# Designs tried in a protein design run: designed miniproteins, single chains, continued (4). Part 46

Each design is a single chain, and the fold is of that chain. pLDDT is the mean over its residues in the fold that is shown.

## One batch from the design tools (miniprotein)

Design m13567
Fold by ESMFold2-Fast:
Structure m13567 (fold): chain A 90 residues (1-90)
Amino acid sequence: SKLEEYLKKAEEALDKKDYQKAAEYFHEAAEASGLDFTDPEVQALRYLSAGARALAEKDLEKAKEYVDKALELRPDLELAKKLKEIIESL
């Protein structure tokens, strides 16, 4: 699915430390989900997009806040855990 393609591209962007592109791919993943705006999956992906963008801007506190919000909605979301580990390693 397009959702899975964008999530894969987001992970590849995180691995390359291209956090701006990761944010764009998380946003595209949310749009490609086909789910209602109020769905926790869409909200979690939007928070991951915001977190990656904050990380690109080197705002570690905001990046952590947004990733924690994504994990509150989806505790098992592997890309949120990965982004949190990246933030905590900086």
Scores: mean pLDDT 87

Design m13568
Fold by ESMFold2-Fast:
Structure m13568 (fold): chain A 109 residues (1-109)
Amino acid sequence: MKEEIDKKLAELQPVRDSLPAEKRAELDAFIQRVEEALKYFDKETIIERIKEALEKYDDPNVDKETVIRAAYIAGKLKIEEFKELLEKLLNSPDPEVQYAAAEALRNLY
């Protein structure tokens, strides 16, 4: 499984290389805000909200950035219960969503 994820990340290297440093800094700042919020919220509530965002990965009315951020948080927090859902995101038509899911899965394996 790790080898398949590493291969997917290698295939998406152009997406990674094109990611602006500014956008990466915004993602890191967002993750830090979520980690801070975890001090005030029940873990189950946060997991439910992340799940809702990830399940909407194929909804055209949902901002893909919401899905991408949810995937990064799931990986950062090492929430293994999202493993199956993140594997579904690897089949997303959006390369940025695919990359976020692959990176998150690598953190879980």
Scores: mean pLDDT 73

Design m13569
Fold by ESMFold2-Fast:
Structure m13569 (fold): chain A 90 residues (1-90)
Amino acid sequence: MEELVEEAIRLLEEEGITLSEEEREEVRREAREWALATAATLSREYPDFASLTDEQIEELIEERAKKSGVEVSEEMRETLIRRMRAAQAV
């Protein structure tokens, strides 16, 4: 999960989003903490996570973000979903 968060930040930078070193570290820290908590909750509640659609995963992510009060960009959300799917496809 943490490695996927680092990859997501790297992809954002490759897409032309410029972040300062401090902003990059803060986003990485927040996203990592949130992603780990979300992944743990999803694996507990949905052991068949791999069978969920991207839309269903996105809804779950959004609901968890609202409950946690965490700001997660749509771009970060989409990147995490894409990377998680790619990891399971191997």
Scores: mean pLDDT 61

Design m13570
Fold by ESMFold2-Fast:
Structure m13570 (fold): chain A 74 residues (1-74)
Amino acid sequence: SMEEERKIADEKLQQMLDVVQEVEDGGPITPEEAKKKIEEAVKEALEKVRDPELKEVLENVAKIALERIDEIAA
């Protein structure tokens, strides 16, 4: 159902944001590990979510998250 897909999307979006926050807070995660976790989260989300609007949101957030990790690592 759309409600189930939204819950999956919300969970994976939160996972990606939490990873970015860990890097910003100077946690024990490396930028490379953070990028891998974001890529894994979005991949899993896109395999389970069929709604094109939710897919676009997931892809856009992943892109922004990865760019943010690169900025912090620079």
Scores: mean pLDDT 86

Design m13571
Fold by ESMFold2-Fast:
Structure m13571 (fold): chain A 64 residues (1-64)
Amino acid sequence: LEERIKRAEEMKKRADELQQLGDEVAASGGEENKRLGNMLKTAADILKAQADLEIKRARRELEE
């Protein structure tokens, strides 16, 4: 369970990196890159939400 929480925290860190990458891709020019960058940023937001949910769930399991 501790390893699972650590993995979820790493996922949040990776999501932050993905969001930054999305900004860079969107700024690189072209409609395709702008679309890809926005998709990466959206995926990062989803990953953060999922990681937060997993952390809450794992901590609840530890309480059992």
Scores: mean pLDDT 80

Design m13572
Fold by ESMFold2-Fast:
Structure m13572 (fold): chain A 92 residues (1-92)
Amino acid sequence: MSKEELYERVLEALEELLKLVLENSHLFPLPEAIGIALRIIGAQIDLELNRDTLPKEQLEAALAGLEAAIAGLKAGDVAAFLAGLDAALAAL
């Protein structure tokens, strides 16, 4: 996968994850749900601002974390979701 294709997949995964968090906000206390949404939005902004500077390996690690977070949230596994999100954001 090219760095450009990988960048687009990370951006799409962040957009999907934000939608899933908003759709599943009942799984979190309201302040935590808002905090999570803001973290994802911040990551989207940072990704767009740093488009040309992020190494491919960091984008690959971020995508893996986001895919794990999406899978966790779809399964109702909040712990797996948070672990995947934290791993993704640490890579960015």
Scores: mean pLDDT 83

Design m13573
Fold by ESMFold2-Fast:
Structure m13573 (fold): chain A 74 residues (1-74)
Amino acid sequence: SLVDKLEELIKELEKTPEEEFEKTFQERASEIMKDASAEVGQKLYDIALEYYKTKDRKKTLELLRELVKEIKEK
């Protein structure tokens, strides 16, 4: 499911070294976006933009967890 893919992304990113975080996030998010709705794809894009502005890994992971929670509550 989309939720399982996002949860797996979060787990992978939590274990990813800082130098590989951006590349891993870009590659995995692109894969997920192929199967995602336009709404979820837009939210993933917004989270990626926030990361590019802040470079804050912890905040990015928090935003991804909130996205998962939002999808589960629908």
Scores: mean pLDDT 81

Design m13574
Fold by ESMFold2-Fast:
Structure m13574 (fold): chain A 95 residues (1-95)
Amino acid sequence: SMEEQLKRAVAMMLLGSARFYYKQGRYDEAIHYARRAIELDPELEGRALFVIGLAYYKQGRYQDALDYFQRSVALMDNVPQEVLDAIQQVQKLLA
């Protein structure tokens, strides 16, 4: 429906905002907007969980970052190399 298309468009915009705040070092806002994107469009959950994982990683919350990266991978058919690299990097920090 048109309402579903609008929700998906807004969810993509919210995920874009999450990535923008992440690049600004504003990690709590990045997490907040990523969570809102998931609420509007569950199909974005994989990508949004990866952004949340990156934010936790930058905050030094390595176990949380690893948990979110692994949850992200479980929802992706094609896992980007950057996600696999992030998991490997966090695993090295937890060893």
Scores: mean pLDDT 89

Design m13575
Fold by ESMFold2-Fast:
Structure m13575 (fold): chain A 86 residues (1-86)
Amino acid sequence: MDALAQSSAADLLQAGVSQAWVDSLSPEEQVDVAVAFTLARMAAAISKVDVDAVMARAAERVNAAANAEEAIAAIRAATDEAIAAA
C-alpha cells in the first residue's frame, strides 16, 4: 500500500481523528485530509496563534464531517477563524 497514505493515517490519528473515520477514507482521501492538517498547522504557527487549540478544533470538526471534502473545508474554516480572532 502507499507509504504516504499509511503515514497520513498515523498523522490523522495523532491529531485526534477517530480510527473509524480514517478507515472510511480511500488512501488518496487520507493524504488530502492530512495535507490540509499540515497546512493548517503551518498557517497557525506562522500567524502565532495556539497551534494545539486549532488542531484540536479541526479534529473535532473532521470527526463530525460526512466526507473528505467537508473535512478539508472544516479544517480550513477552523484555521481561518483562529487567525481572524488573533
Scores: mean pLDDT 79

Design m13576
Fold by ESMFold2-Fast:
Structure m13576 (fold): chain A 69 residues (1-69)
Amino acid sequence: SNAERARELVRQSVEAFRRGDDDLAARLTSQGYSLDRQATVEEMRESGIPSSEVSRAVARRLREIGDAI
């Protein structure tokens, strides 16, 4: 389901964030939000990563994509 795919993307995002790959973490989280926002938020909460930090990285990445158009 989209929810399970979103949760898997968040798990990959969490590992990327822990490695310091904020760009990959933001991309994977953005993909999760597009598939199922609630499942993405729930999985991030369960991971123990501050949602504010992930949200800032996602917002930054979305701005970069917008500016490239």
Scores: mean pLDDT 72

Design m13577
Fold by ESMFold2-Fast:
Structure m13577 (fold): chain A 64 residues (1-64)
Amino acid sequence: EEVEKKIQELIEKMDELSRELHAIHHRAAARYGPDVLSPEDRARIQALIDEINKLQKEIEELKK
């Protein structure tokens, strides 16, 4: 019941972060080329990946 709602909220948040990650990659590729990421873009991408992984772990814990 409440667990299902929390899982859905976490999935929605992961989808938002994934869209932001794709947008950063798309903007960087358009601006600098496919193999060039600024240190700032690289740090932001890593932070987004870390947050997505954290949310995925939270979902797995809630399924127990």
Scores: mean pLDDT 78

Design m13578
Fold by ESMFold2-Fast:
Structure m13578 (fold): chain A 85 residues (1-85)
Amino acid sequence: MDYIATTKFGTFKITIVSDNSVTLTNLTTGENATMNKLDDNTFIGTIDSNNISAKLILNNTDGSGTLTLYNKTTSELISATVSKV
C-alpha cells in the first residue's frame, strides 16, 4: 500500500514493504531510503544524499500519519500529513 506526503523538500512516496520496514522515495530526486520500525506506529530512517533524518508515524487503523523531516545541514525541521494513494 502506498502513501504520499508533500513537503517543501519535495514529494515523498511511502511504501509499506513489511511489518518492520517502509521505503521512503523522494519523487523529486529519485532517492530511496529504508525506514525501520521503532515501535508499533513509528518508523525511522535517513536520506543519505540530503542529510535528512526521517520519522514516520502511521495510524495502523486508517493509514493516516505524519512524516517529520530534519535537515542536519540547515537545522530545518518540517512535518507533513501522510495521505493514502
Scores: mean pLDDT 77

Design m13579
Fold by ESMFold2-Fast:
Structure m13579 (fold): chain A 89 residues (1-89)
Amino acid sequence: DEWRKRLKLIETEEATMVEVSVGDAEELIALNRVLNELRPGAVAVTMGLSDEFVKAAMQMGAELVLASGAPLSEEEQERILAEVERLLA
């Protein structure tokens, strides 16, 4: 899996980060699928995601992981949230 080769987790007392950049919603979804396998309960978020997305993920008990990413549309954010809900269910 291409994402497993690109995924580096940096853990700090305050946050976990991945040294990867995502260009679109499909890449962020793929990252979250791989991340869920490597670290169950972790959810990758980018600066383009809404407060509503972040709050929903935290309410599901997700550990937030920071990733670099391109700005995402509102529709792309909704698609990512739905996929994250499926992964955490």
Scores: mean pLDDT 66

Design m13580
Fold by ESMFold2-Fast:
Order: structure tokens, then sequence, then C-alpha cells
Structure m13580 (fold): chain A 89 residues (1-89)
């Protein structure tokens, strides 16, 4: 949670006008996945407090994490979210 807030504060300090957050969905319930959810929660909270718009893109990660198709899906979702954020700005 603290790390997510620190990342958010740094991005705002660097003058970013908006952020695309790629959010894993259907991730297995592991300690690492729980830590990621806590980090993302802290990041969202701090960005909202700082008034920086966050556009979320969901990526299904229920498959093999070493599968290159998952990385391609993440990249494609990030590009789509960036285009949507630019349209809103």
Amino acid sequence: MEVGREIARRLAAEGVRGVVLVVPVNAPDTPAARGTRELLAGFREEMRRLGVPVLEAEVDVSGDPDDPAINEAVEKQAEAALAELRARA
C-alpha cells in the first residue's frame, strides 16, 4: 500500500496529466496477488487525492503467466486505455 502511494506522488510531481492502470483480473489468490491488489489500492487512493485521472484497463491473467499471449494482451489493453484517456483529456 505505501509503495503505491509513493509511486503516485512521484508521477504527480513529474507533471503527468493522467495514468493508464492495467489491472489484472482473475488472478490466482496468492500472497503476491494480494500484495499487488494492496499496491493498486494505495495507488488509486493517492491519485484520486492528487486529482490525477486514472483510466483502468482490465486484463484476464487466469492463464499461464509465462505465456507471451498474456503480455500481448496487456500491451493491447494499455494502448486502448491510453487512446481513451487522450480522448477524455
Scores: mean pLDDT 69

Design m13581
Fold by ESMFold2-Fast:
Structure m13581 (fold): chain A 66 residues (1-66)
Amino acid sequence: SEDARRSAEAAARAGAAGDAAATAVGSHQMYLLDPENEDARKGAEAGARGDAAAGAEHSRRAYLQS
């Protein structure tokens, strides 16, 4: 959905800026809207661990798959 795609894009941008918490929130929202997207789940997990760079990369992949 467009909402899932926008959430993934926002999460990827936040992670690229070093905001792991915002990356976790955006990727989790994407995963709720598209539970088949494993990169959204992995992005949320990475962001929750404080790994903004990994969160950004997984959220970017989720965006490209949506």
Scores: mean pLDDT 80

Design m13582
Fold by ESMFold2-Fast:
Structure m13582 (fold): chain A 73 residues (1-73)
Amino acid sequence: MSPEKKAAYEAAYLAAKKTYYDLLAEGVSEEEAYKKAFEAAKETLLAQGLSEEEAKKLAEEAVKKVKEEEEAS
């Protein structure tokens, strides 16, 4: 992965994680929280100049990482 793409992914992952846990704290369901986390990650990637296709793919990977961390804790 290029350094620029890696930085974009890391920003998207942090956005997804923050959105997910903030929504859970508000009493939103895990299903809806993951949906909103995906949207936040995708928006972050698009803002960093990635294509819509790449943003969608990396946003899915970011949300998957958040799910894996939730299952571990």
Scores: mean pLDDT 80

Design m13583
Fold by ESMFold2-Fast:
Structure m13583 (fold): chain A 87 residues (1-87)
Amino acid sequence: SKKKKLDENVKKAEELLKKYIELSDKGVDESEKKEILKKAREYALKALSTNRGRSLMNQSIASLSIIEGSKEKSIAEQEEIVARENS
């Protein structure tokens, strides 16, 4: 079922974001945290048609922008992802 697959992708994105928070508390290297956030974003992208998927996508992009030090870049990237999903 399409809905079941969307729910699965939401859950995987949530689990990866939770892991990111746990790693941040333990002072793990920024490159490892960035890879976890990229994976969370990939799962959230697959669930963008849901409110939860959209929220998780926004959270993962915001967290990545903090690591990269660029809010403007994260906004442009988010808009590009939405455009690709609607194509």
Scores: mean pLDDT 74

Design m13584
Fold by ESMFold2-Fast:
Structure m13584 (fold): chain A 72 residues (1-72)
Amino acid sequence: PSEEELDRAVAEIALAVIAATSENPEVSALARQAIDALAAGDVEAAIALLDQIAELDPSLKETTTRAKELLR
């Protein structure tokens, strides 16, 4: 796999963990939408969804910031 493929896989794993462990159903829904965006190749949509997750749950800001770094 290329470096960008591995970085996207790591970001997708982080989003899957957020979707599975978040007690906020809106955060879980946004995380699933971000995974769908990555599967479609829409990296900018995934980044926007990560920003929305951080706004709804500031405790995830560090995780979402790292995921955005991996996608850029």
Scores: mean pLDDT 82

Design m13585
Fold by ESMFold2-Fast:
Structure m13585 (fold): chain A 79 residues (1-79)
Amino acid sequence: SARAEDAGEALGAALAQAEKEGASYEQLLEGARKAAEKMREDGFSDEEIEEALRVGARVARELGGEKAAEALEEVAEEV
């Protein structure tokens, strides 16, 4: 969905930036989990949350955020 893609792009960029600023894998994982929880509160379906997390992982990796991408992929498996 368009809202899942938009949310994922923003999340991936945000976590890639956090990694660049020195965030640990644990902090990135917590950030991804909090984002998934907020999306659920905002009425996103589990399919939309998984889509957003996987879009975020792709965007994070494109920006050089490999830890951020791995954290987003791990949280996507939890949905």
Scores: mean pLDDT 90

Design m13586
Fold by ESMFold2-Fast:
Structure m13586 (fold): chain A 92 residues (1-92)
Amino acid sequence: TVEALLELALAMAGSVGAREVVEKVYKILLESGLPRTLAAGLAFWLASQVARLVHAGVPAEEALRIALDKLIEEVSKISPKAAQKIKELKEE
């Protein structure tokens, strides 16, 4: 289910200190009009990328910035509005 995918994404993100950012990204995607399934899938992808990079030895903050940059590139093709809001979140 979408709820199960999101819970898994948030749990995975939490394991590498990125839960709050992944949760905020999910909310931005929803508020920008993306379908719940796509928003949850993108949140899961983001959490997976951060976890992968951290486990490969990249510092958590750097891993998060790298993963967010890639997410912004992909989301900009779907919703420039969502991409801009995620970019603003990253610069905080």
Scores: mean pLDDT 87

Design m13587
Fold by ESMFold2-Fast:
Structure m13587 (fold): chain A 83 residues (1-83)
Amino acid sequence: MFKLSENSILALTAYLVLKEPDLSEEEARKIARDIAEGKLPELTPVGVAYLIEASALLTFKHGVNINDVKSLEEIKKLLEEAL
């Protein structure tokens, strides 16, 4: 069973908003959660790739682990500054 932590879902949501600017925050959050729950199997590889990219950007540019991020606002700012 495919399961992501809540922090990984927040990171994926933030990265989806930044990569797909036509998505609302609520749409991105729904897509991230649906990927995490295995409801969008065709998007699972893209979701995993985005999580790897987001995690690398947070760690490499800011020294922050995605598990230490407490809000969507915080992670969006960190990723936006890294891009």
Scores: mean pLDDT 75

Design m13588
Fold by ESMFold2-Fast:
Structure m13588 (fold): chain A 91 residues (1-91)
Amino acid sequence: KIQELAREMAEKARELAKLSDNPKVSEAARRVAEAAERLAEGDMSAYDRVGEAYGRLVDELPKETNPKTLELAKEIGRLLSEISVLRSQEA
């Protein structure tokens, strides 16, 4: 469940990194993909790293004009929100 959402997040983040012409946006997206991949492998300690990496990506987004890249970033945020809800239900 969480691992499935994290895997989807990693795939979208890798796509964003390849699609972006801005090296800082691309680098931030790669960090999201790396953290999300760890979470997808069952490393729950990676959750905070995913949030931090996504925050850095959002900070770089004002430098991005490609609408597809912006849409992928929005989808990554939605997946992170869904993971957060599932974590609260496991408490």
Scores: mean pLDDT 81

Design m13589
Fold by ESMFold2-Fast:
Structure m13589 (fold): chain A 66 residues (1-66)
Amino acid sequence: SEAERLAAEGRERMRAARAAGKPPGGSKETLEVAREIGRELRRIGDAIDAGIAAGDLSKAGLDGSR
């Protein structure tokens, strides 16, 4: 199954990273960056939803720009 394959792959990657002796302090910066990216993606999603609700202006403009 796909879930089992993804879980096995994730475990292998985590094991490899652990064997490489990655310091836990370094993961904090990566977590902050990932969190910021996630927030920006949510903001973009909200803006797209608002644009669609307001009459699909951006889509109409893009389609008409041929």
Scores: mean pLDDT 60

Design m13590
Fold by ESMFold2-Fast:
Structure m13590 (fold): chain A 67 residues (1-67)
Amino acid sequence: SKLRDELQKAVLETGGAANTEKDPELKQAAIQAMQDASRVLSDPNATDEQLQQALKQVEDARNAILK
C-alpha cells in the first residue's frame, strides 16, 4: 500500500529528527507519534483513514521539531 510505505518513511524521518532533538517535550511527542504509527502499521486490517491519521500525527510531530 502506498499509504503504508509513506507512513513507514515518515516514521523513519521523524525518528531521525527525534534523535537529534534537545527539547524533551518535542522529542517525547515525536516518540509517542512514532509508537502510535507503529501500532497502526502492525495491524494488517488498518483502514486508509487510520493510516492517514497516523501519517498526519507523525508529520506534525516532525514539523514541530524542524520549525
Scores: mean pLDDT 85

Design m13591
Fold by ESMFold2-Fast:
Structure m13591 (fold): chain A 94 residues (1-94)
Amino acid sequence: SPVVEAGKKLIEEAKTPQEVASAFAAAMDAIARGSTDEKEIRELAERYKKLPLDEQLKRAGAAYVKAVGKSDEQADIAEELRKLYNEAIEKIKK
C-alpha cells in the first residue's frame, strides 16, 4: 500500500522523538481512516508536529485501537508501524 509505505518511510527518516511521534501518529490516523492518498500522511505529519508529544501519542494510540478493531490486515499493519516506532526511538537514543 502506498500509504503504508509512505508511513514507514516517514518513521524511518525521522531524526528526533518529536518527528518519530508525529510520523507514527500521522501514519496510524491515515490507516485508521482507510486513506489511499500518501500525500495525506505527509500533511497529517506536518500538522501533528505542532502538537505536544503526549497529544501526538494519545492520537496515535486511539487510531491504533481503531485500526486493530477494523480487520486482521489493519491490525498487522498497526503492529508493524508500532514496531518501527520503537526501533526508530531506540536508534535516536544512540
Scores: mean pLDDT 80

Design m13592
Fold by ESMFold2-Fast:
Structure m13592 (fold): chain A 81 residues (1-81)
Amino acid sequence: SLDELLEEEARELAKLSPEELKKILDNVLNFLKNTTDPSFRKVFGEYYIRLLELALSLEKDPEKKKLLEEAIEEIRKILEE
């Protein structure tokens, strides 16, 4: 199911170092900013918000929690444009 896939992806994010997580988050943000189709941007932005909120709920590292919180906020701002 989609929920099982999201949980698997969130668990993989939990295994990453803060530096590795930041690189992935920067790539996601760059991808969304370069997406010109508003419908495509919304669908993928909402997907990543769900994934990152799940990852945040499972995360124990304070540095990684901060990176996830900041990325979620930035995606929400991108979707307001």
Scores: mean pLDDT 86

Design m13593
Fold by ESMFold2-Fast:
Formats: C-alpha cells, structure tokens, sequence
Structure m13593 (fold): chain A 91 residues (1-91)
C-alpha cells in the first residue's frame, strides 16, 4: 500500500492576535487515515479518522508571532505522513 496523503490548509496565513484561525486537513489517500493536528508547542489540537476525501476542520485562537501547525496522518498499514502550515499573527 502507498503511504497516506494529506493536505493541511489555513484559511488565512496572516491574522490578528486573538482572531480565530481555521485549519483544514484533507485526506487525499485512497483509504481511511487517522489524523492528529499539533501546534508548535506540541499540543494536540484535534484528532480523528478521515475516510478518503474527508476533511477535518480545527479552529484555534491566534497567538502573536509565527506558528507552525502540523498534521500527522497514519494509514491502516501503519505508514505515516506529515503536512505543515505556518500562520503569522500580528499583535
């Protein structure tokens, strides 16, 4: 089986402090994947199983500065892939 494929998007990559940032993880794989979404401090923001073509939406409050969010996808065969997006919040 191929490694899982996911995409991670932020609706806005530049926001103001305290604004809600919407992140979306889309499963581009042929089968289901387990997804875990983390902030740059290593906090788990959301997790779930996504069927092929499904999207997980995560809303977080913007902290000032540049923050990298990471999605880790695990396929049924135990193979993993990662996707990242950077969001910058102005004070």
Amino acid sequence: AAAPRVALFAEKEKVKEGEDVTLRVRNLSAGPVRVEVYDDDGNLLASGELAAGETLEVKVKAKPGKHTFRAVATGADGRTSEAEVEVEAEK
Scores: mean pLDDT 84

Design m13594
Fold by ESMFold2-Fast:
Structure m13594 (fold): chain A 95 residues (1-95)
Amino acid sequence: SEIEKLVEEITKLANELISLLDDPVEQIRLATLVAALQFEVDNKRYDEAIKVAKDLKAFLEEILPRLSPEGQEIARKLMEKVDELIKVLEKKKAE
């Protein structure tokens, strides 16, 4: 499904970004948010998944100015995939 593909892409990008983070607290927070997003999607809890996705995006926006240029590129791609997921989840709820 489109949802499963987007979650896989988000997970891959998040793992790449985690490897570039210097702060272990930020690494744990990013990993926790991605795991929570996966859990809510797997359980078809789309309202909760949207909330977690928005929290993930807010976290990425917060850390973005502190990242390396490579980290910023990955974070921007990750935010784009998160925005796509939110739109797909909102559409799925409306059906």
Scores: mean pLDDT 89

Design m13595
Fold by ESMFold2-Fast:
Structure m13595 (fold): chain A 70 residues (1-70)
Amino acid sequence: MEAEIEKAKENGARLAALQAGGLAASKGSPPEDVVGTGRVEGNKVVGVGTGAGGTATYEADFDKVYKSAK
């Protein structure tokens, strides 16, 4: 159970990185030139994307999604 929660947090961070990268790309950068990073902070997943078109951030409540699924 604990290992599955850690995997879910890793997947959440990866998803946040992809979402933030996509948002940065939408500001006029090709997706290939965009750098996205993600992490989990407590009950939140946070992503930051940067590219030629600017910086974008993504945030979601990890705990809210988990509770709605249970």
Scores: mean pLDDT 69

Design m13596
Fold by ESMFold2-Fast:
Structure m13596 (fold): chain A 76 residues (1-76)
Amino acid sequence: MSSEERVLKLVTQWADGQLAQESDPEVRKELQQRLEEIKSLVDKLVAENVPDSELNTKISQSIQDFVEFYEELRAK
């Protein structure tokens, strides 16, 4: 419970930080959707009680995928 809550809180804080730095409302909406997908993934992994190492690996991968998505979105 506590480590799961901590991971979800860190992901939420990081997501809020990304949204706070983006001034374009259309870009912000796309970011919000992707961040909700990441939060849903974290919730699913937590509910399935996966090991912390697997949880961390999948979250890190999702954050990396998000960074690449955001860079592509800004390049348009």
Scores: mean pLDDT 75

Design m13597
Fold by ESMFold2-Fast:
Formats: C-alpha cells, sequence, structure tokens
Structure m13597 (fold): chain A 86 residues (1-86)
C-alpha cells in the first residue's frame, strides 16, 4: 500500500502542477503551499500524508480553473485519506 500511495501522490501532484501551469502566477501561489507540503511528506517517507496534500493541491487547482465538480471530487478524496491518517 505504501508504494500505491506514493504513485498516486506523484500522479495527482503532476496533474496539479500541469493545471497550475495554465494559471496566473498569483493563483499558482495559492496552490504552492500544498505542493510543497506533498513534496516534503514524500521526502520524509510519509506517502499517505503526501497523497493528502497532493489531493488538496489538485482540488485548489480545479477550483481556480472553475471546475467545481473536479475540485469537490479531489477534496472528498483528500478527506478520505485524512481519515486514514488518524
Amino acid sequence: MEEEYREKALEYLDEALELADTLSNEQQAEIMPYIMSAVIALRQGDPLEALYYALLALAKAYELLGDKEKAEEARKKAEEVKAELE
């Protein structure tokens, strides 16, 4: 499961970064704290925490793009991951 969480965290992180690249520098600044938290978690060997922050980054990116449905889906997935972290 650790490897699966890491792979999904990287996938969502890559997606969030690609979406952020289509946004203004100011909007990117709103996403960056979540991106940084995910990267730090990956470096510390906490793939589940990384998955949580990667999903929050993805949710914020979709929110800023106006895709409310995808933003809510990503946020819901983040809440499910957060429950596993407790």
Scores: mean pLDDT 84

Design m13598
Fold by ESMFold2-Fast:
Structure m13598 (fold): chain A 71 residues (1-71)
Amino acid sequence: MDELLIKIGRAIVLQRGLDPSKFTDEELKEIAEKEFEETLERMWRGIEEAMKRNGMSDEEIEEIEKEEKEK
């Protein structure tokens, strides 16, 4: 798992035009984890928007949010 995160971190750094050799494996892992977390947050917001567009009511969305808060 960690090796995959380091590889993803290197790819992200390269895509940003930075040199991955300037970063430690720990820093690359943190970069990958942060990007993944931000992607999940954006994806969830997109899912909420898509649910509304596909006719899911505000009441149904509230029930899903309520289940997450109670657990």
Scores: mean pLDDT 72

Design m13599
Fold by ESMFold2-Fast:
Structure m13599 (fold): chain A 99 residues (1-99)
Amino acid sequence: SEFEELLEQLKEAIRNFNIEKFEELLRELAKNTSLEQLEEAAEELVKELTKLLKEEIESGKNRKDENGKELSVTQQTGYALRVIGLILDALLEKKKREK
C-alpha cells in the first residue's frame, strides 16, 4: 500500500530528524489519502515522536541526525514541536478541501 509505504518513510524521517523530508512526505500523504487516513497517520506519527523523546530522556544520550550530528534534548524538542505544527497544518488544509 502506498499509504503504508509513505507512513513508514515519514516515521524514518522523524527518526533521522529530517524536517525537510518529513514536510515533503507529509504533503504527498495528504494529497493521496482521505482525511480519516491522514488522522490515523497523525496519531501514529505522534506516537513515534513520543517514543523517541522518551528513549532520549531514559538514556541521557543525545540522538544523531542522518549526517551523524548529535542533537541536544532541546534541539530534539524543537524538532518535535515543528513536526506537530506541520501535522496540524496538513489536517486543517485537508479539512478545508473536503468541506
Scores: mean pLDDT 79

Design m13600
Fold by ESMFold2-Fast:
Structure m13600 (fold): chain A 92 residues (1-92)
Amino acid sequence: DEKLKKLVEEALEEAKKKTKDKIDVLLLSFELIEKLLEEGKISEEEAETMKRMIRLSVIKGMSVEEALEILKTAPEKELKKLDAELVDEIDK
């Protein structure tokens, strides 16, 4: 989705202008996504997809375009498994 790619790129650029810390970039980008959701500019499903794109870009170091291609081609169960792996790493 071209719209989601553009919004994610804009959120990441805005976050990177404010901080160089990877975790702060992630958190600020998520705040921008939540604001878009609260303003009714995106759906809850779009917000979740955008958060996945940001996680892949910031944590795995891939481009937003590469992250979008993975999310477009991966089955839903594989996306849920990636989410679960992140949660498992945090909760240990």
Scores: mean pLDDT 75

Design m13601
Fold by ESMFold2-Fast:
Structure m13601 (fold): chain A 75 residues (1-75)
Amino acid sequence: SSLEALKEKEIEGILKVTELLLSDPRLSREQVLAISRALARHVARELVEQGLISEEEGEELVKEIERRVRELIAE
């Protein structure tokens, strides 16, 4: 669906930001994870506030983004 495509686009955007953050020698992996998690929460909240997903679906989206970010940080 277009909503699934939108969610995947948002996930890919956060992963791209995470890659840029990982290239910054001033940031620890823990700081990169914290920033990416904050972005994930922001995206989920926006989608919930717009009525596109439920609060529970927003929590699941944050967990999926965290999982993919952790995989990317692990190389």
Scores: mean pLDDT 86

